# Designed miniproteins, single chains, continued (3), part 97

Each design is a single chain, and the fold is of that chain. pLDDT is the mean over its residues in the fold that is shown.

## One batch from the design tools (miniprotein)

Design m11346
Fold by ESMFold2-Fast:
Structure m11346 (fold): chain A 55 residues (1-55)
Amino acid sequence: HMKPLREQIDAFLDELEKKYPELKEEIDAVRQAVDDANFVEAYRLLSRLYRKILE
């Protein structure tokens, strides 16, 4: 279910970095949390990032 999500997350963040370079610091923080397998922190950071984009 969630095993390949890290690949999808990485691709998604890469695309966001190109479109929203201003969010690079937040994107970097999400990637750091994902690499550390800290999905709770990754989720909160990604959620805020995603909300800003959809706003």
Scores: mean pLDDT 74

Design m11347
Fold by ESMFold2-Fast:
Structure m11347 (fold): chain A 66 residues (1-66)
Amino acid sequence: DMDRLMADGMIELARAIKESGGDPDLANQAEEAARAGDLDRAQALIAQVPEEYRQKALERILEQDR
């Protein structure tokens, strides 16, 4: 369940990165890796996204939590 929670979070983050103008290829690959349960790959792909888009994605996620 913990791994599933992390996977769901990574899927949400990858989608938010894409919506924030990040590289759609990296975001789509990260989402696919997370859906497959490959959390290490998903994290590595997300880490390749420029910091500015990761920050914008996190802000979007925090706004949804409100």
Scores: mean pLDDT 79

Design m11348
Fold by ESMFold2-Fast:
Structure m11348 (fold): chain A 68 residues (1-68)
Amino acid sequence: MEDEEIAELAAARQVGRLEELGPEGQELVRQLSGIYSDIELNRIAIEYGKKNGLSLEELADRALEKYG
């Protein structure tokens, strides 16, 4: 999974919009939660967003467009 996709899914979880992801998106977040801690996932989303000029809300919107 690409860093962008991980950051998008992590952001959707962090902003409390996990339930708005379809079953595929929710399963991918579940798999990521098996690899990364909550702190690590939050950091991935924040650091990716900062580096690429994207807010957590913008990253979450991208995940929802792809998987919602």
Scores: mean pLDDT 85

Design m11349
Fold by ESMFold2-Fast:
Structure m11349 (fold): chain A 94 residues (1-94)
Amino acid sequence: DEEELKRAEEEAKRLEEEGRRLYEEGQRLIDQGLSGPDRAALFARAAELYREAARKYLEAIELYKKSPKGVERAEENLRRAGRLATLAIALAGR
């Protein structure tokens, strides 16, 4: 059903946008942490946001995989999720 595939793509794009916003908020907290005394608390919160962003990208993968046209975008989201998971571990270890 073309309508189902279209709705899946729209939902996947919504999840990517949510992931991007969470990533940008996390980056803002890291920048604040580097400039002030609350580094550990801000880095811990940034790690949380990066894990949430990674989850959104992983959810988008399952929706993109419903169509052959979505495979490349699914692979891109997998790389994004992996990078964010690695960054979250690094931030939590500080």
Scores: mean pLDDT 85

Design m11350
Fold by ESMFold2-Fast:
Structure m11350 (fold): chain A 113 residues (1-113)
Amino acid sequence: MIEEKLPKLIEQTKDENPVIRAKAALELGELAAKYGEEVLEKVLDPLVELLKDEDPIVRYAAARAIRLIAETVKSEKLREKATGPLEELLKDPDPGVRKAAAEALAAIDKKFP
């Protein structure tokens, strides 16, 4: 059941292992994209916090997750909470993170013409 899966994945976003945090971010993104706004409201704050993670692999995964959600769900709440953190990632030292952030921002913008 999704109700059992979400709390475990949210807990994994706080794991000491960056690979586990990155995997959790991608799985939360897939669930929010599949099930829409109700799931997104439960996972948005954890995903936005992962955009500020110390590890570039985690920041990259969070930006990719938000892009996936933005491509499928039109959410004003996602736009409001994710735009600022994603704009900060445009200045990230990692070029992969910068590209993922730009792609996520483009996906958000496309839903709000």
Scores: mean pLDDT 86

Design m11351
Fold by ESMFold2-Fast:
Structure m11351 (fold): chain A 98 residues (1-98)
Amino acid sequence: AAIEAVKAQTQEAIREYAEEGIKKMTSEKAQKVMQEMADEAIRAVNAAKTGEELIAAMNAALDTLQKKASELSPKDSGIIMGAMARAQMEGELLVAKA
């Protein structure tokens, strides 16, 4: 079904952008936050039954990440937020195309 493909592609985007972000980070703490947030976002996307639930899950992950990123350096915070925002935009685009 279209939603299964959208969920799979969104989860892959989260994994890819998280891995790219981690490679740009020098802080082990920041890398850990990125990995934990990616894992949480993947679980939330996997639990979604509709495109609206998937978008809501990605938005909730970004909100949680913004709070956790406030404890990191501005550079690491920017990398993490940028990676998750890209994954969220890709997920929204996939839902819109389905």
Scores: mean pLDDT 80

Design m11352
Fold by ESMFold2-Fast:
Structure m11352 (fold): chain A 90 residues (1-90)
Amino acid sequence: REEALEIAERALAVLTAERVLADPSASEEAKKLAEEALARNRPHLSEAELEAARELLAHQAALAAAGVGATPENEERVLELLVEAIERAR
């Protein structure tokens, strides 16, 4: 579904931006880009969609912290799982 993929991409952008803004070591340029990403993407997401994405990414972050793969394959897999989570939340 093109719509679910677009929503998943927007949710990923919002959650990535939230991480950048929460990181005290992030540059001012990175924080500005994160604020712009939030402004563009947040209005297009329901709370349920964002929460489903947040829960999934928290789980993936726990696996990454345990040393289980920060690879391009995992990034693609996370996007696929986000699409599924968004579809379930709708």
Scores: mean pLDDT 72

Design m11353
Fold by ESMFold2-Fast:
Structure m11353 (fold): chain A 77 residues (1-77)
Amino acid sequence: SDKLTQVRNLLISAIESVSDTSKRKKIKNYAEKAILEFNTGNIDKAKHYVQEALNIAQQSGNTEAVNDLQEALNLLE
């Protein structure tokens, strides 16, 4: 769906905005899990994984990633 494309693009933007390799990999892993759960119809699990990525971005002070992940989460409601 168009909404899935928007969520995917926001998750990609969030990953690309994180310069720290370790944190970027963790956010990417959660984003990939979120997309898998979304595609299998498990919206609550998809939201959970986006929340986990958001938590890492917030703790790291990655403002652009925080904004993109929060918007992705809002679209999953």
Scores: mean pLDDT 86

Design m11354
Fold by ESMFold2-Fast:
Structure m11354 (fold): chain A 73 residues (1-73)
Amino acid sequence: MLTDEELERAVRELKEAVDFITDPDREITVREWAERMGISEEEASKGLKKLVEKGVLEKRVGPSGETLYSSNR
């Protein structure tokens, strides 16, 4: 069940993902995504994981042990 708030979040997440995908060398942390979207890190993590499942982004572990997300192209 989606609220209007969750729908707005999904729309913003998709829009930002398009810009992110355009740069194949760009890597982003959950924290940076949260800052870009103006949402919590937990919400950002869930959104990024869904984009990875859709094949839009790929997920990897950075040298600091943090999760990094990047375009899969």
Scores: mean pLDDT 69

Design m11355
Fold by ESMFold2-Fast:
Structure m11355 (fold): chain A 99 residues (1-99)
Amino acid sequence: MVEEVERRLREMAERVRELGRLLKEAGRTAEGDAGIALAEYLLGHSIDEIAEEISATLGIPLEEARKRVLEVYREEVEAPGREEELERAIEEARREAAA
């Protein structure tokens, strides 16, 4: 379950990076840079690394921080229409880049 959530999150992060690149080509450089930075952060950090930082920042136990990170990731990955929403955003960005 955790491994499946991490795999699907990585797939989504790669799509967000693609969207960011297309947004930059369309002249929306600030939005594109933000999307690429977010995707690189998600691809470069494990759930455990993010949980450690949240635990330290919020002053909560590591186990609770890890649970919260997993819940947020699962909700994002399992959200109805998230894949379709992302694909539509990519298509719109491609159209803007081509114009």
Scores: mean pLDDT 78

Design m11356
Fold by ESMFold2-Fast:
Structure m11356 (fold): chain A 77 residues (1-77)
Amino acid sequence: DGTLELLDRVAEAIDRDGVDAGLELGAQLIAERTGADKDEVLERIRRRHDALVAAGASPESAALAAVAEVYRELVAQ
């Protein structure tokens, strides 16, 4: 739980300050929640974002999906 609240905050950051700001906020919130290193989380999110955009997703939808997927992986550990 908390994934919807995380994604809502990331979506607000994207709308206000753009996709990169949303990815940065997502990485910070995930790091705070999981104890993972923020820079490593951000690198994982960016790599997944790049893959989703290459597969045809919009930058905005790819950002939300990348944040959700990385968060789910880290919480499952």
Scores: mean pLDDT 87

Design m11357
Fold by ESMFold2-Fast:
Structure m11357 (fold): chain A 65 residues (1-65)
Amino acid sequence: MVTHTLKVGDVTVTITVDGDKVTITASKPLTPEQLKQAQDIADQLLEVARLLQRGLEELARLAAE
């Protein structure tokens, strides 16, 4: 699971990637434009999380020990 939090004006937007599912949660309703931007970021996070998390997790374990 990867969580990215950003602030757009007075709205706090949390994007959570859990496996192949992306959830966008906002403290207030988003405009369609803001929602599209959040979806674009979420899609990028999904791609990165799928590939990079696995490699970084293994590397972190080796580096920590």
Scores: mean pLDDT 72

Design m11358
Fold by ESMFold2-Fast:
Structure m11358 (fold): chain A 119 residues (1-119)
Amino acid sequence: MSPKEIAEKLIEELEKLLPELDSVFHQPLQNLIDFAKEVLNDPNATEDEYKVVAKKLHEALELVLEIRNSELSVEQLVANALRLIGIELDLEIEINKIREKGVKRDIDLSKIKEYVEKL
């Protein structure tokens, strides 16, 4: 299966699981699914972007299955909701890094230089 096909199947599985989860997970998981769909529907998206999407959706699926199979305290519900938000933010960061390198290499080099000078 291609990375895009894997990502599409992972979205289907996450959408099936969404209504079975505690309400605190609904918005974080929906935000992740919506962003993943935006990348998959972008005609300029690269194979590397599809690989990152598939990887992050798989991480979310593993977390969601653990959540479903566990008796969670209120603190654990909040902590796992924050982990889902973290997966979505990581996905956005990785996609932006790929796009910056592909579209405007001269701008990306300046940004990398500033980052390295802060190390």
Scores: mean pLDDT 79

Design m11359
Fold by ESMFold2-Fast:
Structure m11359 (fold): chain A 84 residues (1-84)
Amino acid sequence: EFLEKAKERKAELEKKREEVKQYILDNSTPEQIERLTKIGEKIREKLGDKRDPLEIGVDAAANLMLRAGKTLDEAIEILEEFLK
């Protein structure tokens, strides 16, 4: 039961992450999309990730929004600061 609840919680978090990612894509300005793409490019260079840079940037922003309760603008600023 505990392990099953842990799996259910992981699935719920993944679903919420996908919902936040979709929210970012639907509500971002062209400037925010460009900034997210640049964030994703820097992450890809450091980690050797093969995904689209925008997908990587959106994933990173969504993670900060869900885990730290940050707004999209705050998440972008935090990621840009760490990836200088």
Scores: mean pLDDT 80

Design m11360
Fold by ESMFold2-Fast:
Structure m11360 (fold): chain A 115 residues (1-115)
Amino acid sequence: SFVDFARAAAGEVQALSDEAIKHLKKFAEKDPENKEKYEEMIKLVQEARDLVQEAADLVAADPSKREEAINLFKEALELFRKVQEIAKELSSTPEAKKANEAMQRAIEVLERAIE
């Protein structure tokens, strides 16, 4: 069901978001001059994660709210894409690559959820 799919997607996005935040924090340690950009990216990842959880909770409570949940997934997707664009402005490191890989996997999970 969509409810089960949304719950599974939220769990996957939570794990991937936590992985991305871990790598972004390590990246910030190596590039302290851009600390404010890493803090902005971390905040956006946390906000996207929270929107995905809100969407899963919404359809668990009321399966008829599928359209509203999909809109929350789309908002989260836009936030993850914004994080990737900010990351492109920064120097590439192994930590940045791992954070971007986790964000890309989260985007793919959400794209499948909204299809």
Scores: mean pLDDT 84

Design m11361
Fold by ESMFold2-Fast:
Structure m11361 (fold): chain A 100 residues (1-100)
Amino acid sequence: SPAEERLRRRTASEIEAARQLLERLLAEGVPEEEAKKAVGDIILSALRTRMTEAMAAGLPAVAREIAEAYIAAVRELFADDPELAEELVERMREIAAELL
């Protein structure tokens, strides 16, 4: 459906924007820990917003797809910091459990 396609495109766009923001902050000399925290917080907020939108639209399967996409993105973006990646994944699973 058009609503499902919009949510999938928005999720992909927000993941790419988060990747570009991390690259920009690091290039601007922001400390790695601070840059990763800022991007992590944005990803958690985006996940909650997109899943809430999908659930409000009656699309629980798309809400699950959104959660899986953000989890995969976090593991890829923070592959050099697996402890932080898994902390964010745990928080994302909590958000998904709350909203599904």
Scores: mean pLDDT 89

Design m11362
Fold by ESMFold2-Fast:
Structure m11362 (fold): chain A 70 residues (1-70)
Amino acid sequence: SAREELLALLREIRDTSADGGARAAAGELEKMLQAGASGEELARWARNAGDSGALPAEEAERVATLASQL
């Protein structure tokens, strides 16, 4: 499911990213997902994180795309 793919991607970023900001952003998105945030809320947050540089643009787009499928 899109939810399982999104969770797997967020955990991969947390486990493998050399960037502490990217790990923190992925952790916040996972927390939001577990708290029942909507796909639109998650996609918007990921997009803002990409724009601010908290997530690399490619990873932010992947997260936003998966979240929009929720």
Scores: mean pLDDT 86

Design m11363
Fold by ESMFold2-Fast:
Structure m11363 (fold): chain A 78 residues (1-78)
Amino acid sequence: LSPEQLAEAQRLAARLVREGLRAAGVPEALADAAAATALGRASSDELADVMDTLSDEERERARRVAGEAARAVAEALA
């Protein structure tokens, strides 16, 4: 990927993750942390700390949304 394509993919991933998590009723702090991580602005440790505060159901929803966002980004780059 070129730097431009990578930046576009990161922006798309961040938008889809934040919108999807918010729509799924996941806490805003997790949605923001996941979006920041996708943009390269936050470490995976920060995301892990937020996830440790979640219920099992919230973590499952977050994982599913992340998988859907990753697939959408891959399709957009094809």
Scores: mean pLDDT 71

Design m11364
Fold by ESMFold2-Fast:
Structure m11364 (fold): chain A 67 residues (1-67)
Amino acid sequence: KKEEIEEFLKRVKEFIEKNKDDLDGARQQVENELLRKLIEAHIEGDDEAIVYLNKAAIEVQKYIDEL
């Protein structure tokens, strides 16, 4: 759901801001969390969550690249 993805993105941005001195480490942690959520969505057969998580991954990548 969009609301859950917006909350996820907010938490990701807060995490990156707290870890600005180690952006590579912060990026790896975010990618690991996103991968875990994607695996869970696939196991549950939640096609809507998979679509939204993929969109969130693109948004996260843009945010990190702009830092």
Scores: mean pLDDT 75

Design m11365
Fold by ESMFold2-Fast:
Structure m11365 (fold): chain A 87 residues (1-87)
Amino acid sequence: MPEPSAKEAVQEALDLAEAAARAKRAWTGEQFDAIVAAALKVNELGRSPLNKEILRLLGEIVEAMNARDFARLRELLERLRELVEEA
């Protein structure tokens, strides 16, 4: 897939994570796999300042999900969505 597939992978991870946050439920394999796939795609795309910020936010989102900190998770998801729309 071309370079735009990294953005689509991040969008998919955002949608699944937002659904979990809205439901206040624990991680499923689906959410975890989507975040990992998005991180791998962004990392393969190269190390730009924007890509580094996206990778940092993806890591923080994983930590918030593991901690079940749904308030922090929502804030991180909003920040990531804004960055992805700029990419």
Scores: mean pLDDT 73

Design m11366
Fold by ESMFold2-Fast:
Formats: sequence, structure tokens, C-alpha cells
Structure m11366 (fold): chain A 83 residues (1-83)
Amino acid sequence: GTRLHFTFYSDDVSTVQTLKQMIEETLGKRGLVEKIEIHTTPDDGPVRLTVTLKPLPTQEERDAVIELARALGGLADRVEIEE
């Protein structure tokens, strides 16, 4: 399954929560999200938001989800896609 990783180097928790809510309201409402995880690092280290997607049946659907995720990921310092 496809996983989306959003990394925040200097943003506060509110920015991470805003992106999580946007993903839940877009991809989550479409029934495409399996789980969302937030990993915090102590001492002002990077925060990672990982979104695990349900299996996507077509390449076109995968490409559309990736493009949407990149557009939403404009709030993050780095976006990585794992397929």
C-alpha cells in the first residue's frame, strides 16, 4: 500500500494537526486512509506525519492521490511517497 510521509523541521504542533485534519477531510472522506500516525522527536526535533493509504486499484487513482497529497503537503517541509 502507498504511504505518505510529511516532515516538519521547525513548525509547531498546530501546523501538523491542520495538515492531519485536511487529509482526513479529503482522503479520509473518500475512504482511502487506513491510518494516520504522528511521530514527535524530543528536544525540538522533526515531527513526521505518516498517512497509510488503503490499496488503490489503478495507477490513475494512485497518481491522483499523490498529486492531491503533494498539494496538501505544501504545509510541510518535506513530502515523501512510499509505494
Scores: mean pLDDT 75

Design m11367
Fold by ESMFold2-Fast:
Structure m11367 (fold): chain A 101 residues (1-101)
Amino acid sequence: MSEKKKKEELKKELTKLYAEILKLLSELSKKKADDKLNEEEKKKLKEGTEKLKRAEELAEKLEEKDLIEALIEAIEETYESANEELQKEMEKTLEELKKKL
């Protein structure tokens, strides 16, 4: 039954990461499409990408397909409003996530 506790802990970690990713995407999407990301925003994008990679690993381990689908939807919605640099990073992440479905 230690396995059940570990699974619950991983689900909490995944939920926290998901919320943090959505917050970062929301903050980055407030930039105009023609605006280049500054150094702080590039750091946030890198942090977001690292969190996305961790969330993908956890979602795959937990078999949480619905969460992967929700992440894809959130990224696609943000993509339409994102600047060119953010769009390029999002395209790579979307391809990786879609391969998990």
Scores: mean pLDDT 68

Design m11368
Fold by ESMFold2-Fast:
Structure m11368 (fold): chain A 62 residues (1-62)
Amino acid sequence: MLTIPEAIELIEKAFKEGTFKEREDELALPVGLLLTQASTDWLNDEPEAQRALQLIKKIHGL
């Protein structure tokens, strides 16, 4: 099962490499996991919350 830290690392690496849009289908599960956790406010109380929120903003083109 993919963990939140693993999902963050996969998405962050794709943005760093400029390959996120090219690999969006491969990253669908990591993205879905971050978006689902953010919707429950659970992620906001986690050590990785700020890092995850920055990635969610990048996913939405903010």
Scores: mean pLDDT 70

Design m11369
Fold by ESMFold2-Fast:
Structure m11369 (fold): chain A 68 residues (1-68)
Amino acid sequence: MTKEELQEKIREFGEKNGISQKVIDGAIEAIENDDEVAVLSGLDDMAKKTGKFDEAEELKKEVREYFA
């Protein structure tokens, strides 16, 4: 998976679930900065706000695989 593909998946998840642009942009910026911990924390916060824990866990797996 490319960086752009991962960023797009996170953007789509955030946008379809009504996450604020500021939170989405923060997660995208964390990917740009190679900050795996910040990306994973951002996805946890998005899951808490949306209740979409299963989808967030799938994205967290993809994040871990990207940074592996």
Scores: mean pLDDT 83

Design m11370
Fold by ESMFold2-Fast:
Structure m11370 (fold): chain A 92 residues (1-92)
Amino acid sequence: EELERLLREAGWTDEQIERYRAWLEQMKKDADEAIKYARERGLEDIAKWLEENKDTVEGQVLGRGLLEMFRRGVSDEEIRKEVEKAKEYLKS
């Protein structure tokens, strides 16, 4: 695959590439799941932000955190507060 070739050219081992690929796949899956939860709860602004940033490290990390918060039944107010904090760190 193109990503695997680029990483090998950069000096990555096959084991490192496989672990990184598995991690990226899981992070993208977690972000997609977080987007679904946000939409189900009517948090369209958060869902749009996650969709726009799902291919970024920041979007994937926040998506993972929000997924855990959604699964734990955290309030919409607390979810919005967490997204605002993340956006402020990304802005700085």
Scores: mean pLDDT 77

Design m11371
Fold by ESMFold2-Fast:
Structure m11371 (fold): chain A 65 residues (1-65)
Amino acid sequence: DVAAFQEELAAAPEMTYEQVLRARELHEQGLLDLAATVPASEEALKKVEEELKKLGIDPTKSIKT
């Protein structure tokens, strides 16, 4: 559930590796827009972006219209 995942990201001061993998899966499926998903949890968003970039994915570059 995307909504439950967004709540976990917003509430957590850190992102777990499992959450990073889920964020990657949702991004690949086009269900997660990281630029808009968790504005209040900027540090967690940065960690997700860094992990996705290591996998060859730029979440801030390829956003949906």
Scores: mean pLDDT 57

Design m11372
Fold by ESMFold2-Fast:
Formats: C-alpha cells, sequence, structure tokens
Structure m11372 (fold): chain A 87 residues (1-87)
C-alpha cells in the first residue's frame, strides 16, 4: 500500500508539473484543464496496470514504469496539440 501510493503520487505530481510548465504561456483556464486531464490519465493508467499486473512481490515498480511511459507520451501529444491550437 505505502510504496504504490507514493509512486502514484509521484507520477501524478511530475505529470502535472511538466504540463503546467510546458503550458505556462497559455491562458490559465487551458493550463488548469490540461493539468487535470493529465493527472486523471496518470491515475487511470497506474491503477489499470496495478490491477492487471497483480501484486506479486513488487507492487508499483513495473506498473509505475509502464504508466509513466504512457503518461509521458500523452503529455507530449497534449502539449503539442494545445500549443498548435493557441497559434
Amino acid sequence: MGLAHVKLEELVKEAGEKVGEELKDLPEEVRKQAVEDVKDFAKKKFTEEVTLGGLNNIPGLEPFEKAKKETDEYIEKKVKELKEKAK
């Protein structure tokens, strides 16, 4: 419980901070909405990977890495789309 929760909080915090920094020059409402969308995506992906992978001896390590990779890809796509729309 403790380690998986810490890793989830870490993933969500890093994802939100990365999107917020990348979109700092966009309107507050757009930035806030993108940060919440990315945080929700990170939570969903982490929960899905933990649920599917089973809690056999290393909860949070393999699911964390996979969820982080997919979240990073989602952030990159979302940031690009929002920056292009703002032009």
Scores: mean pLDDT 74

Design m11373
Fold by ESMFold2-Fast:
Structure m11373 (fold): chain A 71 residues (1-71)
Amino acid sequence: MSALERAALADLKRLAEEKGLSLEELRQLTNHSTRAQAEALGLSPAALSNVTRALGVSARELLERLIELME
């Protein structure tokens, strides 16, 4: 895992905790649109798209890695 990916996952973990999202809710969120994923995390869709583009991964892949980090 790159330093950039670790930093992004740490920020997403903080946002998920601030929003009170459970691991179960995060798992369900992986099957939703990028807009819905961003809104649930308190991000704009553009902000989430910028992160995924910078890391070269899909929003779903990023959320799956976040879930693994939080388990």
Scores: mean pLDDT 82

Design m11374
Fold by ESMFold2-Fast:
Structure m11374 (fold): chain A 77 residues (1-77)
Amino acid sequence: SEKAVEAVKRLAEEAKETGDKSYIKQLGALLDSPDPEVQAAAVRALGELGTEEAKKLIERALKSPDPRVQEAAREAL
């Protein structure tokens, strides 16, 4: 849902503000979401963070069966 995507964007903003690595872990968990829109939003958020840990999670998303998630991963790398 759009509300879930908005929550992912908030997690990304909090990660940027605090520098807390736990937010990267939370975004990584969202890659396993049953909602492909949430997965894609999490990939974009990881791309904005630009850390090596985030990059590894984005590389995993390239193997997603959903074309929206694959495209988000390609754009984020």
Scores: mean pLDDT 79

Design m11375
Fold by ESMFold2-Fast:
Structure m11375 (fold): chain A 77 residues (1-77)
Amino acid sequence: SEELEKEAKEAYEEVLERAKELQTNEHPELTLEEAEAIVYRKLLEEGKEELLLYAMLYEFSKETPVSVAQLVEALLK
């Protein structure tokens, strides 16, 4: 649905913002992808599993010919 796409996009944008902040302040040697991996780990440790899941689904949807809604339907029946 449109709401799922929006939530997933917002979650991914939060992860990107945190990853860029991590690069700027702590780890300028890391690629954006490596910084994103650290952010995902921190979200899991903080119990923000839904935010992590939506961000990952959005990222996958951008690199594949599938939408977030299709991924949710396939994985969370």
Scores: mean pLDDT 77

Design m11376
Fold by ESMFold2-Fast:
Structure m11376 (fold): chain A 74 residues (1-74)
Amino acid sequence: SPTQQRRQQRRDIVIKQAQVSLGLWRVRQGLASEEQVRATIALADEAIAQARAYDMPQHEIDALEEDREELRRL
């Protein structure tokens, strides 16, 4: 159903947001390889695309975009 689909999409986005935050934390601690940095950027790109498609609040999308931008400046 559309309701079940929206719940699953929201859950998937929230999980990706948590994974991006953890990945960025590892990068800030100097614990991430270049490959792990690239993987986190790719994950952030997917999360942003899904968040936009799901029509999530702009402040949540902005937070993901800020995290992605920080990762790309490394």
Scores: mean pLDDT 85

Design m11377
Fold by ESMFold2-Fast:
Structure m11377 (fold): chain A 69 residues (1-69)
Amino acid sequence: SLIEEVEREARRAADAAPVSPATKGVMETLAISVAKEYPELAEEILRHAREGRPLAGAVDVMVKAFEEE
């Protein structure tokens, strides 16, 4: 339903409160630091920084996948 989609978007907006410019700078530095060993992770971090989205959930999932590898 359209209403269910709107509610899901509202929850995403609340969870994805825009990150500060300082946090974006830290995210970009982190991406550069991992780019040589994990270029796909670096690109994902940069994408989140550009969109102003927090990394917490995505980084946890990626770290778990790497540790189980």
Scores: mean pLDDT 61

Design m11378
Fold by ESMFold2-Fast:
Structure m11378 (fold): chain A 57 residues (1-57)
Amino acid sequence: GEATARHAVAVALAHPDRISAAQLEENTYTSLLSLGVDEEEARRLARRAAAEYERAR
């Protein structure tokens, strides 16, 4: 869960011109769901990842 979201932020920061925070949120959410993370937890982690990405840009 958290490690996957953290990795997604790191990858996005390496390519900031290629991905928006909204795209990172949806990509992270979908990835977490595919790993069996609960919908509520997946959305919480995805939103946190997108917010971290926006602040780091």
Scores: mean pLDDT 81

Design m11379
Fold by ESMFold2-Fast:
Structure m11379 (fold): chain A 91 residues (1-91)
Amino acid sequence: DPIVEQTKEGAELVQRFRAAAARHGLDEDVFLAPFQVVLSQDRETAEAILAAVEAGDIARALALLREAMDRLGLPWDGRVAEEIARAEAAA
């Protein structure tokens, strides 16, 4: 969400997510957009997802992301679901 990225806090959280994703082998092209949508709707959950990724707890981060997207009624495409399943199996 461009509005979230325009705030200093939102931009910082997005930058931290990108860095943590790169460090822990998460595909930014798959996971950044879902993270940004959660951040725009539920900052507390987005911060929890980011903390889990930064800690290397990828299974927890993906469980929180899946729960947040389901709770917020956000679209879950098959490719995103498959990449989450692959990352969870690799974690």
Scores: mean pLDDT 74

Design m11380
Fold by ESMFold2-Fast:
Structure m11380 (fold): chain A 69 residues (1-69)
Amino acid sequence: SDLKKIEEEVEKLKEEIKKIDPNAEEAIEILDYIYENALENSSEESLSDILKQIKEGKEIVLKNVKEYK
């Protein structure tokens, strides 16, 4: 299902963040926030569109991880 794919992509991003900094709690919180926000608005969009946005947003997420204080 698309929901399972979204969960898998979120988990992969968390693993990539941990490779950069194992203690990057703020970065993980940002990723969780993005995921929760996507689920909250899912009634207006298909889950496949949300999955696409998550995949395309990987570069922005990783950049924010590096810039977070």
Scores: mean pLDDT 64

